Designed miniproteins, single chains. Designs and how they scored, part 104

Each design is a single chain, and the fold is of that chain. pLDDT is the mean over its residues in the fold that is shown.

## One batch from the design tools (miniprotein)

Design m3848
Fold by ESMFold2-Fast:
Structure m3848 (fold): chain A 60 residues (1-60)
Amino acid sequence: KPSKKTLEAEILIALGRMAKYLGLDELAKKLFEEALKLAEEAGDKKTAEEAREELEKIKE
């Protein structure tokens, strides 16, 4: 059963991907960093890995 923090992290990942498509890379980076923090606090390794992969793709 996903926690509220897990759901929030998943939403932040989705918003971060949207920000990337709009060329808002700095906003996307902040959204993925917050998603990673929430996923780690929730103990959700899968969502944390997704956030880390998205951060790596942003390059800077």
Scores: mean pLDDT 80

Design m3849
Fold by ESMFold2-Fast:
Structure m3849 (fold): chain A 60 residues (1-60)
Amino acid sequence: MTKLQEKAKELAEEILARDPSLKPEVDEALEILFDPSASVEQKVGAVLRLIGLKLDIELR
């Protein structure tokens, strides 16, 4: 597991602890990030999605 995947998993756990309704979006992002066939572009997009979800929760 890469450092990026570990940090994404930590973010996912924090997001779901605050808003479990975001599970489908979090799971989709993690699936892309943990997919060995996914491009670097797709993985970057997945990380940005998780950051966006975390920011949305913080701005509520």
Scores: mean pLDDT 80

Design m3850
Fold by ESMFold2-Fast:
Structure m3850 (fold): chain A 55 residues (1-55)
Amino acid sequence: SEEIEKVRSEYGKRVQEAVAEGRAAGLPLDELFARVREIQDEYDKKLKEIEKKLA
């Protein structure tokens, strides 16, 4: 599904941006991991919603 591919692409880019911003700001590793996990959780939720619409 193009919708699923778009969501994956969007969150991949968002994770890269969050890591770059966090590293530039000198965030502790645990806070950086927490930000990435939040993005991954949001990605999983959005992906499940798309799968529900396609079912």
Scores: mean pLDDT 80

Design m3851
Fold by ESMFold2-Fast:
Structure m3851 (fold): chain A 109 residues (1-109)
Amino acid sequence: METLTEEEQKELVKALEEAASAARRYGPDAGIDVLRKKAEEFKKKGKTRLAERLYGIADFLRDVAGKLVATPDGLRPLDAEAFRETLKKHSGLSDEVIDALARLLEAVA
């Protein structure tokens, strides 16, 4: 995947934080819907890379929301840590974006 600019990464963080907030208050589907709306807005503005990233994240979260593992600390997504590490190693995303993604994964768990 092409590396996002610092400005695009900041916009991605804001979208992920808004989605995480919605997911905590209204459930996983609300968070996914926020990501889709933000992706559509970025696509309309010609920010195609941001839109594609947000669509990909929304698709992943939809898959994860139905797949939880019982742990001593409660139910957790099956592959939340693997997803975080994959993004960190292969996407060129900043630590701020990775942290925002981790918070969103926790919100949909």
Scores: mean pLDDT 69

Design m3852
Fold by ESMFold2-Fast:
Structure m3852 (fold): chain A 62 residues (1-62)
Amino acid sequence: MKGLETEFARALAEGADPERLRELMEKIVEEYKKKNPYLADVLERIGRDALAGREAQRAAEA
């Protein structure tokens, strides 16, 4: 899990492809879902917001 979190943070900072961010978020959510469903739900919501923000940034650049 810690490795996935680090990779996700790095991808976010470097402006990685939204598809890559989605894949990493899904892996993180899946792992947490087994241990803490409440936290998994929160992380899924954050992931959706992060992807929406990325799309908004791309729109602003256009």
Scores: mean pLDDT 71

Design m3854
Fold by ESMFold2-Fast:
Structure m3854 (fold): chain A 70 residues (1-70)
Amino acid sequence: SDAIRVLQAKLRALGYYDGVVDGVFDEAFREAVKRFQRDHGLEDDGVPDRATVEALQRLAGEAVDGTLRG
């Protein structure tokens, strides 16, 4: 899934995921999502809901200076 690939890339940029960006929802991806959710006070169910996606979007932008923020 292209959506999962985008989330894998963002988690990798933040240091939560070091696996392959292949678009597969596997155990490594679920664990990365859960760790991110726990560290940011979100429900740690491993499901990338709206709040999780929005937090990743904001924080991944801080890890990549080349983002179109301005």
Scores: mean pLDDT 74

Design m3855
Fold by ESMFold2-Fast:
Structure m3855 (fold): chain A 47 residues (1-47)
Amino acid sequence: GSVLLLGELASTHRVWGRSSSPELQVYSEKSRDLFEELAKKGLEKRK
C-alpha cells in the first residue's frame, strides 16, 4: 500500500539526486516534497 509508494518515491529521489543537473535536482526535490506530503497525510488520517 502506501509504504510501497513511499519506498518507490525514495528510490527515485536517490537516483535523480545523484545528478548535478538542475532539472534532475528539481525532480529530486519534488520527489522529496511528495514523500513528506504523503507521510503527513498518513499522520493526519489518524488511523
Scores: mean pLDDT 62

Design m3856
Fold by ESMFold2-Fast:
Structure m3856 (fold): chain A 87 residues (1-87)
Amino acid sequence: PVPVLSPEGIRLLLEAGRAADEYKKKADEAYKQGDYQKAIEYLEQGIRKLEEARQEARERGDDATADVLDNMLAELKAKLEEVKKKQ
């Protein structure tokens, strides 16, 4: 079977992705100001939003949406580790 995103899966990706992107922007602003603790806090909030959406997708059996969210989580977690190295 071809992995196809459901309308609900698309909603989850748009909502969680938008929230994660906003937290990532806030983290970038805090990082530029030298506030690494605040940058970490924002990245952790973005990660939580993606983890919540991934759990919802998996509970619905929407593996295609969960896989996209896993990729977004990996990117934010990598960024979080980079910021932690600056503390």
Scores: mean pLDDT 83

Design m3857
Fold by ESMFold2-Fast:
Structure m3857 (fold): chain A 61 residues (1-61)
Amino acid sequence: DLIEKGKKLFEQGKYGEAAKYYQEALKKDPKNKEAWKNLGEAYKKMSLGVEAEKYYKKAKE
């Protein structure tokens, strides 16, 4: 599962690599709220707060 691979990378502090797996999951299922939320958290950890807020809004749709 792409989301589980992303979560493992996130736990290792590899936020950019985690974000790539979450983005790949969203290409397959753009309605996956968990993937949008996790993408937002990864961007927040990378200090990309504006992009993180966009992804959090997608998670609430």
Scores: mean pLDDT 84

Design m3858
Fold by ESMFold2-Fast:
Structure m3858 (fold): chain A 68 residues (1-68)
Amino acid sequence: SKIDEIVELINSKDKKKREEGIKKAQAILEAQQEVAERLRKEGREDELPPEEEEKLAKEILELAEKKL
């Protein structure tokens, strides 16, 4: 998965690869916060079914890619 690729970058012994992985992880965290704020405004704070969690994960990854 894209997350696994980022984790591999962060765990790299190459400083430049680690910095790239950290930058990508930061973009994902920022995207996750934006999606969380949207859901809060929509009143969707309740526990989500697994199918909806997968859709949100994809939305977060796509939003993070646009930030990079």
Scores: mean pLDDT 71

Design m3859
Fold by ESMFold2-Fast:
Structure m3859 (fold): chain A 61 residues (1-61)
Amino acid sequence: MSEHERLVAWLKAYLKKLKEEGASDEELEAAVEAALAYMRSQGVPEALIEEFERFARELIE
């Protein structure tokens, strides 16, 4: 697993944990926006960012 793939996997796990702990949809959406900004700042490939966005959308609703 690449460094970028590990980062995306960690962020997915973090988002799941927030939802399990009762975070609101608003809190989850804010966390997604922060994660997307961070991933783009780290040069994560767009394909992995799109994968994360699909994951987050399915998780929230």
Scores: mean pLDDT 83

Design m3860
Fold by ESMFold2-Fast:
Structure m3860 (fold): chain A 64 residues (1-64)
Amino acid sequence: MVEKLRKELEEAKREVEENPEEWKERVRKVRPGASDEQAEVIIETALKLLEIGLEIEEELAKKK
């Protein structure tokens, strides 16, 4: 379960690195006025939050 989410996170990180402009345009569909810098910060923050969420899930899984 957690392994699938981690693979999806790693795939998302790879796609952001390979196609940064496509991901910036996806951000602008949600926040139309975002600058390139704002879009990059939003993407980076979202990826960090997903990673923190996965770490919490992994910690909970270890407990039971």
Scores: mean pLDDT 76

Design m3861
Fold by ESMFold2-Fast:
Structure m3861 (fold): chain A 58 residues (1-58)
Amino acid sequence: SAMSEEGMKLGALGVILAAQGRREEGAALLERSIELLTKAGDEKGAAGAQRALDRVRA
């Protein structure tokens, strides 16, 4: 779905920004990614985004 695709794109961008040291911006995008993927019913995508967010916050 468009919502799942958008969630995946935001998650990927969030990981990239966090890797560049933009951790707060990356975390915000990962939170939005989790929201969109959860609403879309993409449980695997949402779990992946949550693990990425946990790593950024560690």
Scores: mean pLDDT 88

Design m3862
Fold by ESMFold2-Fast:
Structure m3862 (fold): chain A 72 residues (1-72)
Amino acid sequence: SAELREVQERLRALAEQALTDPEKWARVEALAAEADRELQAIIDDPSLSPEEKLAKSFEILRRLLARVEEVV
């Protein structure tokens, strides 16, 4: 969706800004790794419908964006 692409593009731009600061970059990588683990847990959860998985995954990505914006 357009909304998902907007979140992904903003995350990419913030990650590129963090590349010039090793401490900020390390924090961004840690946040991304945490989000990846949360996303995998949602995808692998057999109790969730496809619609619930999509909604929860998008929530995780939006939280990642907010946390990365605080760091950069």
Scores: mean pLDDT 83

Design m3863
Fold by ESMFold2-Fast:
Structure m3863 (fold): chain A 101 residues (1-101)
Amino acid sequence: TLDAKLAAVEAGTAVAATIARIQFHDRGKSEEEIEKVVTAFAEGGRAAREAIKAGASLEEALEVFEKVVLEKFKDESPEVQEDIRFAIERGRKVAERVLAA
């Protein structure tokens, strides 16, 4: 159902944002850099929810989420980009589990 897909996207994107924020804090990143994470993941989550409302599958919406977020960090170090990809992958797994429930 549409509601199930929206719940899955919301849960997955929230988990991804939380993991990325923790990773940035643990790396000693500034409050400004942590705020960039919060903003980028919020924009990605909004785009993913809009995709679902427009008829996208969960997989398609999560691809939109990943594309939007990674574009914001394209000029960051490889280590930061790996952290962001890890956070997105963990969120994707949560979204898939929520949709399957």
Scores: mean pLDDT 87

Design m3864
Fold by ESMFold2-Fast:
Parts: C-alpha cells; sequence; structure tokens
Structure m3864 (fold): chain A 98 residues (1-98)
C-alpha cells in the first residue's frame, strides 16, 4: 500500500493526524504531481475544514485524472462548504455520471 493510499485510509477512519502525516510524506517521496498524492492532500484539508486548500488539491488531481469519481464527489463537498451550491451540484452530477 502506498503512503498516499495509507493517508486516504487514515482520513476515512477519522485519524486525520495520521492521514496528514502520511499525505505529506507521500508528497515528499512521490512528488506533488501524482494524482493520488493530490487527492490524499485534498482529503486531509477537507477533513480539517480548510476548504480552499481542499479545492486546490482536488482540482489538481482531476486535471491529471478527470475520471476520478471520488475526487469529483469530494470537490462537490468542498464547494458546498464554501457556499457554491451550483458548482457542488454540477460536480456531484459529474461524479454520479462516472
Amino acid sequence: MSLAEMAIAFVNSGDIESGEAAAKLAAKKYGEDNPLVQFAMGLVYLAQGNYEEAVYWLEKALAEDPNFAEAWRYLADAYEKLGDLEKAAEYRAKADAL
């Protein structure tokens, strides 16, 4: 299992601190241009309530892999938290279409 996959697993289990540590280590080892690393970073920031950073990293992941359905779903969640309900609905529909 990669450090990025470990970061995602930690965040999904509610261990945000371990998820952040694993995501940052993955970024150092695999580089920030890896879509799984970018997704893991986005998920950590989303879990921490930093929605602007979550959008930044999730959009980078989707630029590399536009068929990443879970990234579209979390991007929709981030935009909903930022109050952009139209983008949230659009990106949720995009996730559901994949």
Scores: mean pLDDT 85

Design m3865
Fold by ESMFold2-Fast:
Structure m3865 (fold): chain A 70 residues (1-70)
Amino acid sequence: SAEAEALRARAEELLARAREAIAQGDLKTASDHLEEAERLGVRLVLLGHEAEARALGKQMQEIRAELERA
């Protein structure tokens, strides 16, 4: 659906911004972007797009691990 595509695109943008913020040492901004992306992932699950949400969830776990190591 167009809604799911928009949510996925926005989540991917937020994850890219989170990684950029980690690289710059801005851990608060990185955490804020990651939390927003996680909320969009939940919305994808509720819309029945579990596979897309799972793919985003894997990226979120990787970024969360990077944030926790910073």
Scores: mean pLDDT 88

Design m3866
Fold by ESMFold2-Fast:
Structure m3866 (fold): chain A 102 residues (1-102)
Amino acid sequence: AAVEKAKEAVKKAKEALERAKAAETAEEALAAAEAALAAAREALAAAKESGSEEAKKLALEAAKNALEAALEALKKADKAEVNSAIALVLDALGLLLEVELM
């Protein structure tokens, strides 16, 4: 079930990235990036629980989508949102590193 859970999390991360790219406001892009990061964390949790190489690859894919969504939020951020967007980019990079070090 961990692989299926990781696959669903990847789907959520990809859908959130698409929302971040389509976002017309900084607030919408930030919310989408937060959703992508939450999905990537779900994928990592599933990978850690299972120890599966397939789940690890899925967690890596979800983390990459979360990073791209965070970067999209950063591009759209004004002065009010830039610190939150930077925090999401750093969180996504940390998640990506954590998956690679599994």
Scores: mean pLDDT 88

Design m3867
Fold by ESMFold2-Fast:
Structure m3867 (fold): chain A 67 residues (1-67)
Amino acid sequence: GAMEEAKREEIAKGVAAAAARELHGLELTDIEVVEATRTRLVARGVAEGRPVRVTIDFATGTVTVEE
């Protein structure tokens, strides 16, 4: 339902923020979830005044940050 969808979006934002911070040392703000599937999470945000895209591939365990 709508509450489960909102909770999943907040979890996805938290996962993107944690991955950016722990693996790339980036503090992500203004986080928007672009794609959330069983195999991939794509989020956009701002790090150090620059727009960045964080991609998490759950099949490979890879986290990619693009500026």
Scores: mean pLDDT 78

Design m3868
Fold by ESMFold2-Fast:
Structure m3868 (fold): chain A 65 residues (1-65)
Amino acid sequence: GPAAARAARAAAEAAAPGDPRGAKSAVQMFENGDASGGGIAAALAGRAAGDEEAYRTGVQAAHDG
């Protein structure tokens, strides 16, 4: 839902120092209304950055979107 997508977007933005390209892609997908795609991209950015919480948040947003 919208709350999970917003949380995943915040997680993607937080992961930007570790994975700027993945984080940018996730934020852009959320801005385009693709909560599911944005959640998947945020999860991948979190994984690449070594951020397990960001990964989990992105997975939850993808499931809820």
Scores: mean pLDDT 75

Design m3869
Fold by ESMFold2-Fast:
Structure m3869 (fold): chain A 60 residues (1-60)
Amino acid sequence: ATSPSPEQLAEAIARYLEEKGYTEEAKKVRELMKKDPQKAREYGLRIAGELEFEEMEKAK
């Protein structure tokens, strides 16, 4: 596969957030995915990006 769908991306992001212990954020991504997968993807990417940046800063 060349490009994941918004649903596949949103689910991947939700799993990533759960693995990091952010279960509430993961739930919100999945809830939003039921209504609008594209918006779920956008929301999840924003949250994941913010968390990755925080982890990167702490890992220095």
Scores: mean pLDDT 73

Design m3870
Fold by ESMFold2-Fast:
Structure m3870 (fold): chain A 73 residues (1-73)
Amino acid sequence: SIKKKFEEYKKKIIEAFEKGDEAEKRKAIGELRDFLLDQGVDPELLYPQLEKILNAKNLEEVKKALEEAGKLL
């Protein structure tokens, strides 16, 4: 299921953020990017949301940007 796969990537990004693991966060965002592009998501709509996840200052901003990225599926 595409939805289940998205939730797995979302969980990995949230866990990396909560642990303060910047390297794992960047890796997980890259994996989400590749997954969403493979599903046919428009890069022009996707990249702004990925940048918001990468630059998020708190968990609320991460979750909001992930929700917006998920809407592109």
Scores: mean pLDDT 87

Design m3872
Fold by ESMFold2-Fast:
Structure m3872 (fold): chain A 58 residues (1-58)
Amino acid sequence: KKPLYSLLTDEERTLLDWIEGQGKTLEQVAKELGKSVEEVEAMVKRARDKIAEYLKQQ
C-alpha cells in the first residue's frame, strides 16, 4: 500500500511527515531531532531523491 516507506529509514519517514505532512520548517525539525539544519536538509534531500527515483521507475 505504501511501498515507499520500505525505501526510507524511520528517521527519514518522520522528517517527511513533519515537513510535507505538517508543514514544519527545517529549523523546527532540526531542534526536535537535536541535529543541525544542514544535516536535516541532507536527510530530507536523500529521502526525496529515493522517492523521486522510485516514482521514475513507475
Scores: mean pLDDT 75

Design m3873
Fold by ESMFold2-Fast:
Structure m3873 (fold): chain A 98 residues (1-98)
Amino acid sequence: MSPKELAEKLSEEVDAAWDAVRAGDRETAIEHLQRASELAKELAEKVPEVKDLAQTIADMAERLAEGLRRGEVSPLEAEVDLALITMGVTLIKKILEK
């Protein structure tokens, strides 16, 4: 998978996590966040220019999935974290356009 395809797939997984959180589907949200973390880790390994940002996104997605699994994160807190993750993914996509 190319870096651009990885970033597009990462964006799709984050959007799916948003939809699941809004639907109250915690288990589906956790699955999409875990996939987002894996895709972000792969971007960090393949693209030095986005390494730190992609690793931050991976860590945020993994911590949000863990918090949701433990019932320690409210839906509103999850939406705030997802907004920050979405901003980071958007920045990665802009960097990869160059």
Scores: mean pLDDT 87

Design m3874
Fold by ESMFold2-Fast:
Structure m3874 (fold): chain A 61 residues (1-61)
Amino acid sequence: RIEELEREKRALEEEIRRLREEIEELERRGEDERKIAVLETALGILEAALDFVEELIRREK
């Protein structure tokens, strides 16, 4: 239902924000590119999940 989808959307937005901050911290510290690439892959998956939830909300109009 739309309220549950909006709650999932907010949870995903918060997780994405936290992960982006973690990636920026690792980049500032000069961490291994492979480690950063793994987290960027996880970020891409979360962003795809957010897009999917947003599509579901749009369809519940």
Scores: mean pLDDT 80

Design m3875
Fold by ESMFold2-Fast:
Structure m3875 (fold): chain A 85 residues (1-85)
Amino acid sequence: MTERLRATLERERETLERDTSLSEEEKEVARRLLEAAELAAEGRFEEARALAEELVARLRAEGREEEAAGARAAVEAALEAARRG
């Protein structure tokens, strides 16, 4: 992981906590996605993917299909970013 990627994740977390348009449930999903991104940034790709799969499965079980699709896309983007830098 690079310091640049860590700075990006810290900024995203701050932006998330300051976002007044998101519900607490939406913020919880975003926090879990940031956890997966942090694991990927540490080179823990298998754990990041496992956490993402668990989150997607839970969202689907709750009928939150659009959020599940978004979560999948966000984690794949984070994994790609971590592999590059």
Scores: mean pLDDT 74

Design m3876
Fold by ESMFold2-Fast:
Formats: sequence, structure tokens, C-alpha cells
Structure m3876 (fold): chain A 67 residues (1-67)
Amino acid sequence: MKAEEEKRKKEEEIKEKVKKELEEKLKELQANPSEEKRKEFLELREKQLKLLKEEAPEGLKELSAGK
């Protein structure tokens, strides 16, 4: 039964990591708005969406519902 617990923890870690990285980049963009920072944020968002789709699809659904 530990395998299911580890899987859930791993998915939660991925979700939290994605949220933290996006929040950090958004804060950087808000503090220093520039085309470079905006591009970095968009690139990170695309990378994180791909990661969520592959590793934690429930996280992707949560982000979509938050529109």
C-alpha cells in the first residue's frame, strides 16, 4: 500500500512545484515587467503544463477549472 501513498505524494509535489514556479515567475514579471520576463513566464507555463499532463493530470484539471 505504500506505493499508492508515494504516488500521491509525488503528484502533490509536482503540483506544488508547478504552482511555486509559476507564482515566482509571476512575481518577477510584476516586479520587473519586460518582454524577457514575460517570455520566461510563458515558456515556464508551457513547460509546466506539459509536465502536469504527463506526471500529474489532476493538477492540469485543477488549473483549467480555475479559469
Scores: mean pLDDT 70

Design m3877
Fold by ESMFold2-Fast:
Structure m3877 (fold): chain A 65 residues (1-65)
Amino acid sequence: MKKKREELEREITEGLMRIAAAVGDEELMRELAEKLGWSEEEVKELLEEAERRRKEREEELEKLK
């Protein structure tokens, strides 16, 4: 498969976006979204998903007490 340099950079940036969402780094997500041309809604959806997963893990730990 052919991948242009810009296409590879975009894929890497998307990967970083998902990592930033998982750790809750909203500032980094915003910077990466600007590079990817994502809307605020798309960024917010990823943040809500990551936040939900984080809370689920937190609640799992609380249930053990």
Scores: mean pLDDT 73

Design m3878
Fold by ESMFold2-Fast:
Parts: C-alpha cells; sequence; structure tokens
Structure m3878 (fold): chain A 67 residues (1-67)
C-alpha cells in the first residue's frame, strides 16, 4: 500500500535515533505522489524544533491524511 511504501522509505532514511530530516521526509512524500501542499502540511505538523521528524509523529500525520 502507499502507507506501507512511504513507511518503508522513511525507515530507510532514518538515523539511529529513528528521526528523518524534514527536507528528506518531504522528498520521500513527493516521490510517492503526494502533492506539495499535502507534503508540506504533513512535514509542518510533524517536525520538531531541530528540523527532524520522529517516526511516530510522521506515522500519525500520514494516518490522518491517508486513513
Amino acid sequence: SLFEAIGAALRAAAGPDGTVPAARAREILLAHGLSPAVADEIVARAVGADGTIGGSALAAELSRVLG
């Protein structure tokens, strides 16, 4: 599924702490066919103060958008 494919790509891009840089997460979302507006909204909601995104926060936002 799209959710599984995005999840796998994000896990592959994650560092040892399970976080992904916001710019990299955005690239992966766009590569899987999400519009720039939707990708930017997901990233904005999930990103921390350090500019990285944790897997749990990203999964929650993807679930909200994709069901």
Scores: mean pLDDT 81

Design m3879
Fold by ESMFold2-Fast:
Structure m3879 (fold): chain A 64 residues (1-64)
Amino acid sequence: EEVQKKIEELKKKAEEYDTKAGEARSNALYYRKQGDVDKANQYETLADEYRKLAEKYRKEAESL
């Protein structure tokens, strides 16, 4: 079914954004330890945006 393929694609995108969110969070922690507040905040914002994208794709998959 075309719908099933679309669901799988959306789930894969969600997983990719979860991975990117985790990486951004790790970078934020690294820069926070270095005292680079600006970079730490930038990566925290990026991690939050990636998490929101992952949730969006999961919800889209669930709606199909």
Scores: mean pLDDT 85

Design m3880
Fold by ESMFold2-Fast:
Structure m3880 (fold): chain A 65 residues (1-65)
Amino acid sequence: DPSLRAPREEQIAAGEGALQKAIEAVKNGDFSRAASYATAAALHYAEAGEVDKAREGIQKVKDAE
C-alpha cells in the first residue's frame, strides 16, 4: 500500500481525511463505511507513529454513534 510508505506528514493528513469521512458516514447512518474509514485512519496514524491520534480518532467515531 503506497500510502503506508508516505512521509509522516502525508500519513497524518491521510488519517485525518479518513477520520472526517468516518464521522460523516456515522452521521449519515452508514456504519459499515464508517468502520472502514475509521480503520484506515487508525492505520495511517499508526504508521506515522501517532498512536494517541489513532486511539482518539476511534473514540471520536464511537462517540458520534
Scores: mean pLDDT 75

Design m3882
Fold by ESMFold2-Fast:
Structure m3882 (fold): chain A 74 residues (1-74)
Amino acid sequence: DEARRRAEAERLVREGEKLLREKKYEEAIELYRRALELEPDDVRAYINLAGAYKQLEKYDEAMEYAKKAKELLE
C-alpha cells in the first residue's frame, strides 16, 4: 500500500529529526536511509540526510544529497 509506505517514511523522517536534536547523527542518517528505501523520491528525506551529514562535517556527502533533493524539486 503506497499510502502506508509514505506514512512510514514520514514517521522515520520525524524520528530522525528527533535524533538530530539529540546529536545522534549516525542513527538519524540510518532512519533517513530507511525512509528512502520506502520512498526513493522523498525530497524531505534527502534534505534531512544532507543536514545530518553536514552536522558530521561530511560536506561532500551532504552536498550530494542536497543536489539530489534539488533535482527532484525540478
Scores: mean pLDDT 86

Design m3883
Fold by ESMFold2-Fast:
Structure m3883 (fold): chain A 75 residues (1-75)
Amino acid sequence: LTPEERAAALKADLDKALKEKPATNSDVNALVGQGLMNLAEREVIDQNANKAEQAEIYKSFGFNDDQVKLILAAQ
């Protein structure tokens, strides 16, 4: 699987979690943490990027503004 496919899977998991039941901070943090670890395998720079740079990177993978806010809040 490519990193782009992994990012798409994370987006689907976040959308599903938000629709199936009220997402708790714990559930969201767990999903985001696993997704970020998978993305970090591709680009070590992602781990050292500041929040503004990470927001641009996540948007480039097709994450929407709400998903980007959840990702940044979970860090």
Scores: mean pLDDT 61

Design m3884
Fold by ESMFold2-Fast:
Structure m3884 (fold): chain A 58 residues (1-58)
Amino acid sequence: SMEELEKRLKEIYMRALENNDEETVERVKELGKNWENLSLEEIEKEIKRLEKEVDAKE
């Protein structure tokens, strides 16, 4: 659902801030700006990629 994807995006944003990961912070902001222009599938795919990148940096 969109609400679950939004929650996951906020969790990624918080983790990126805690890790001082400016690259991921900017990617989260970019996704947020384009949110209404993207399909549910595109948003989900990008969120999954961001989650994997944040996990790899821990």
Scores: mean pLDDT 81

Design m3885
Fold by ESMFold2-Fast:
Structure m3885 (fold): chain A 96 residues (1-96)
Amino acid sequence: SDAAAEAELAEIVQAIAARSSAELRRELAEIMKKMLTEMTATFERLPDKEIAENKREAAERFRELAERLAESDPELAERYRALAEYAEREARKAEE
């Protein structure tokens, strides 16, 4: 069920939001727009390849954030790695 995936996403996002600076929260919001592109894709009739590409870009950006935070906040870095893994799984599903 998508409910389990949504619950996982909500938990990760809440943990990140609680610990992130305003700059990181802004960057997260931008990445999340790419990751949640499916709603927009339905209206714009985006091909599955483009949906998958947007989600892979989100995964790469989350990995970059995790690497930047690895030494200063390892716990927050782990949360961003979890988001990257989530985005990668969603990209694979979008490729069908």
Scores: mean pLDDT 75

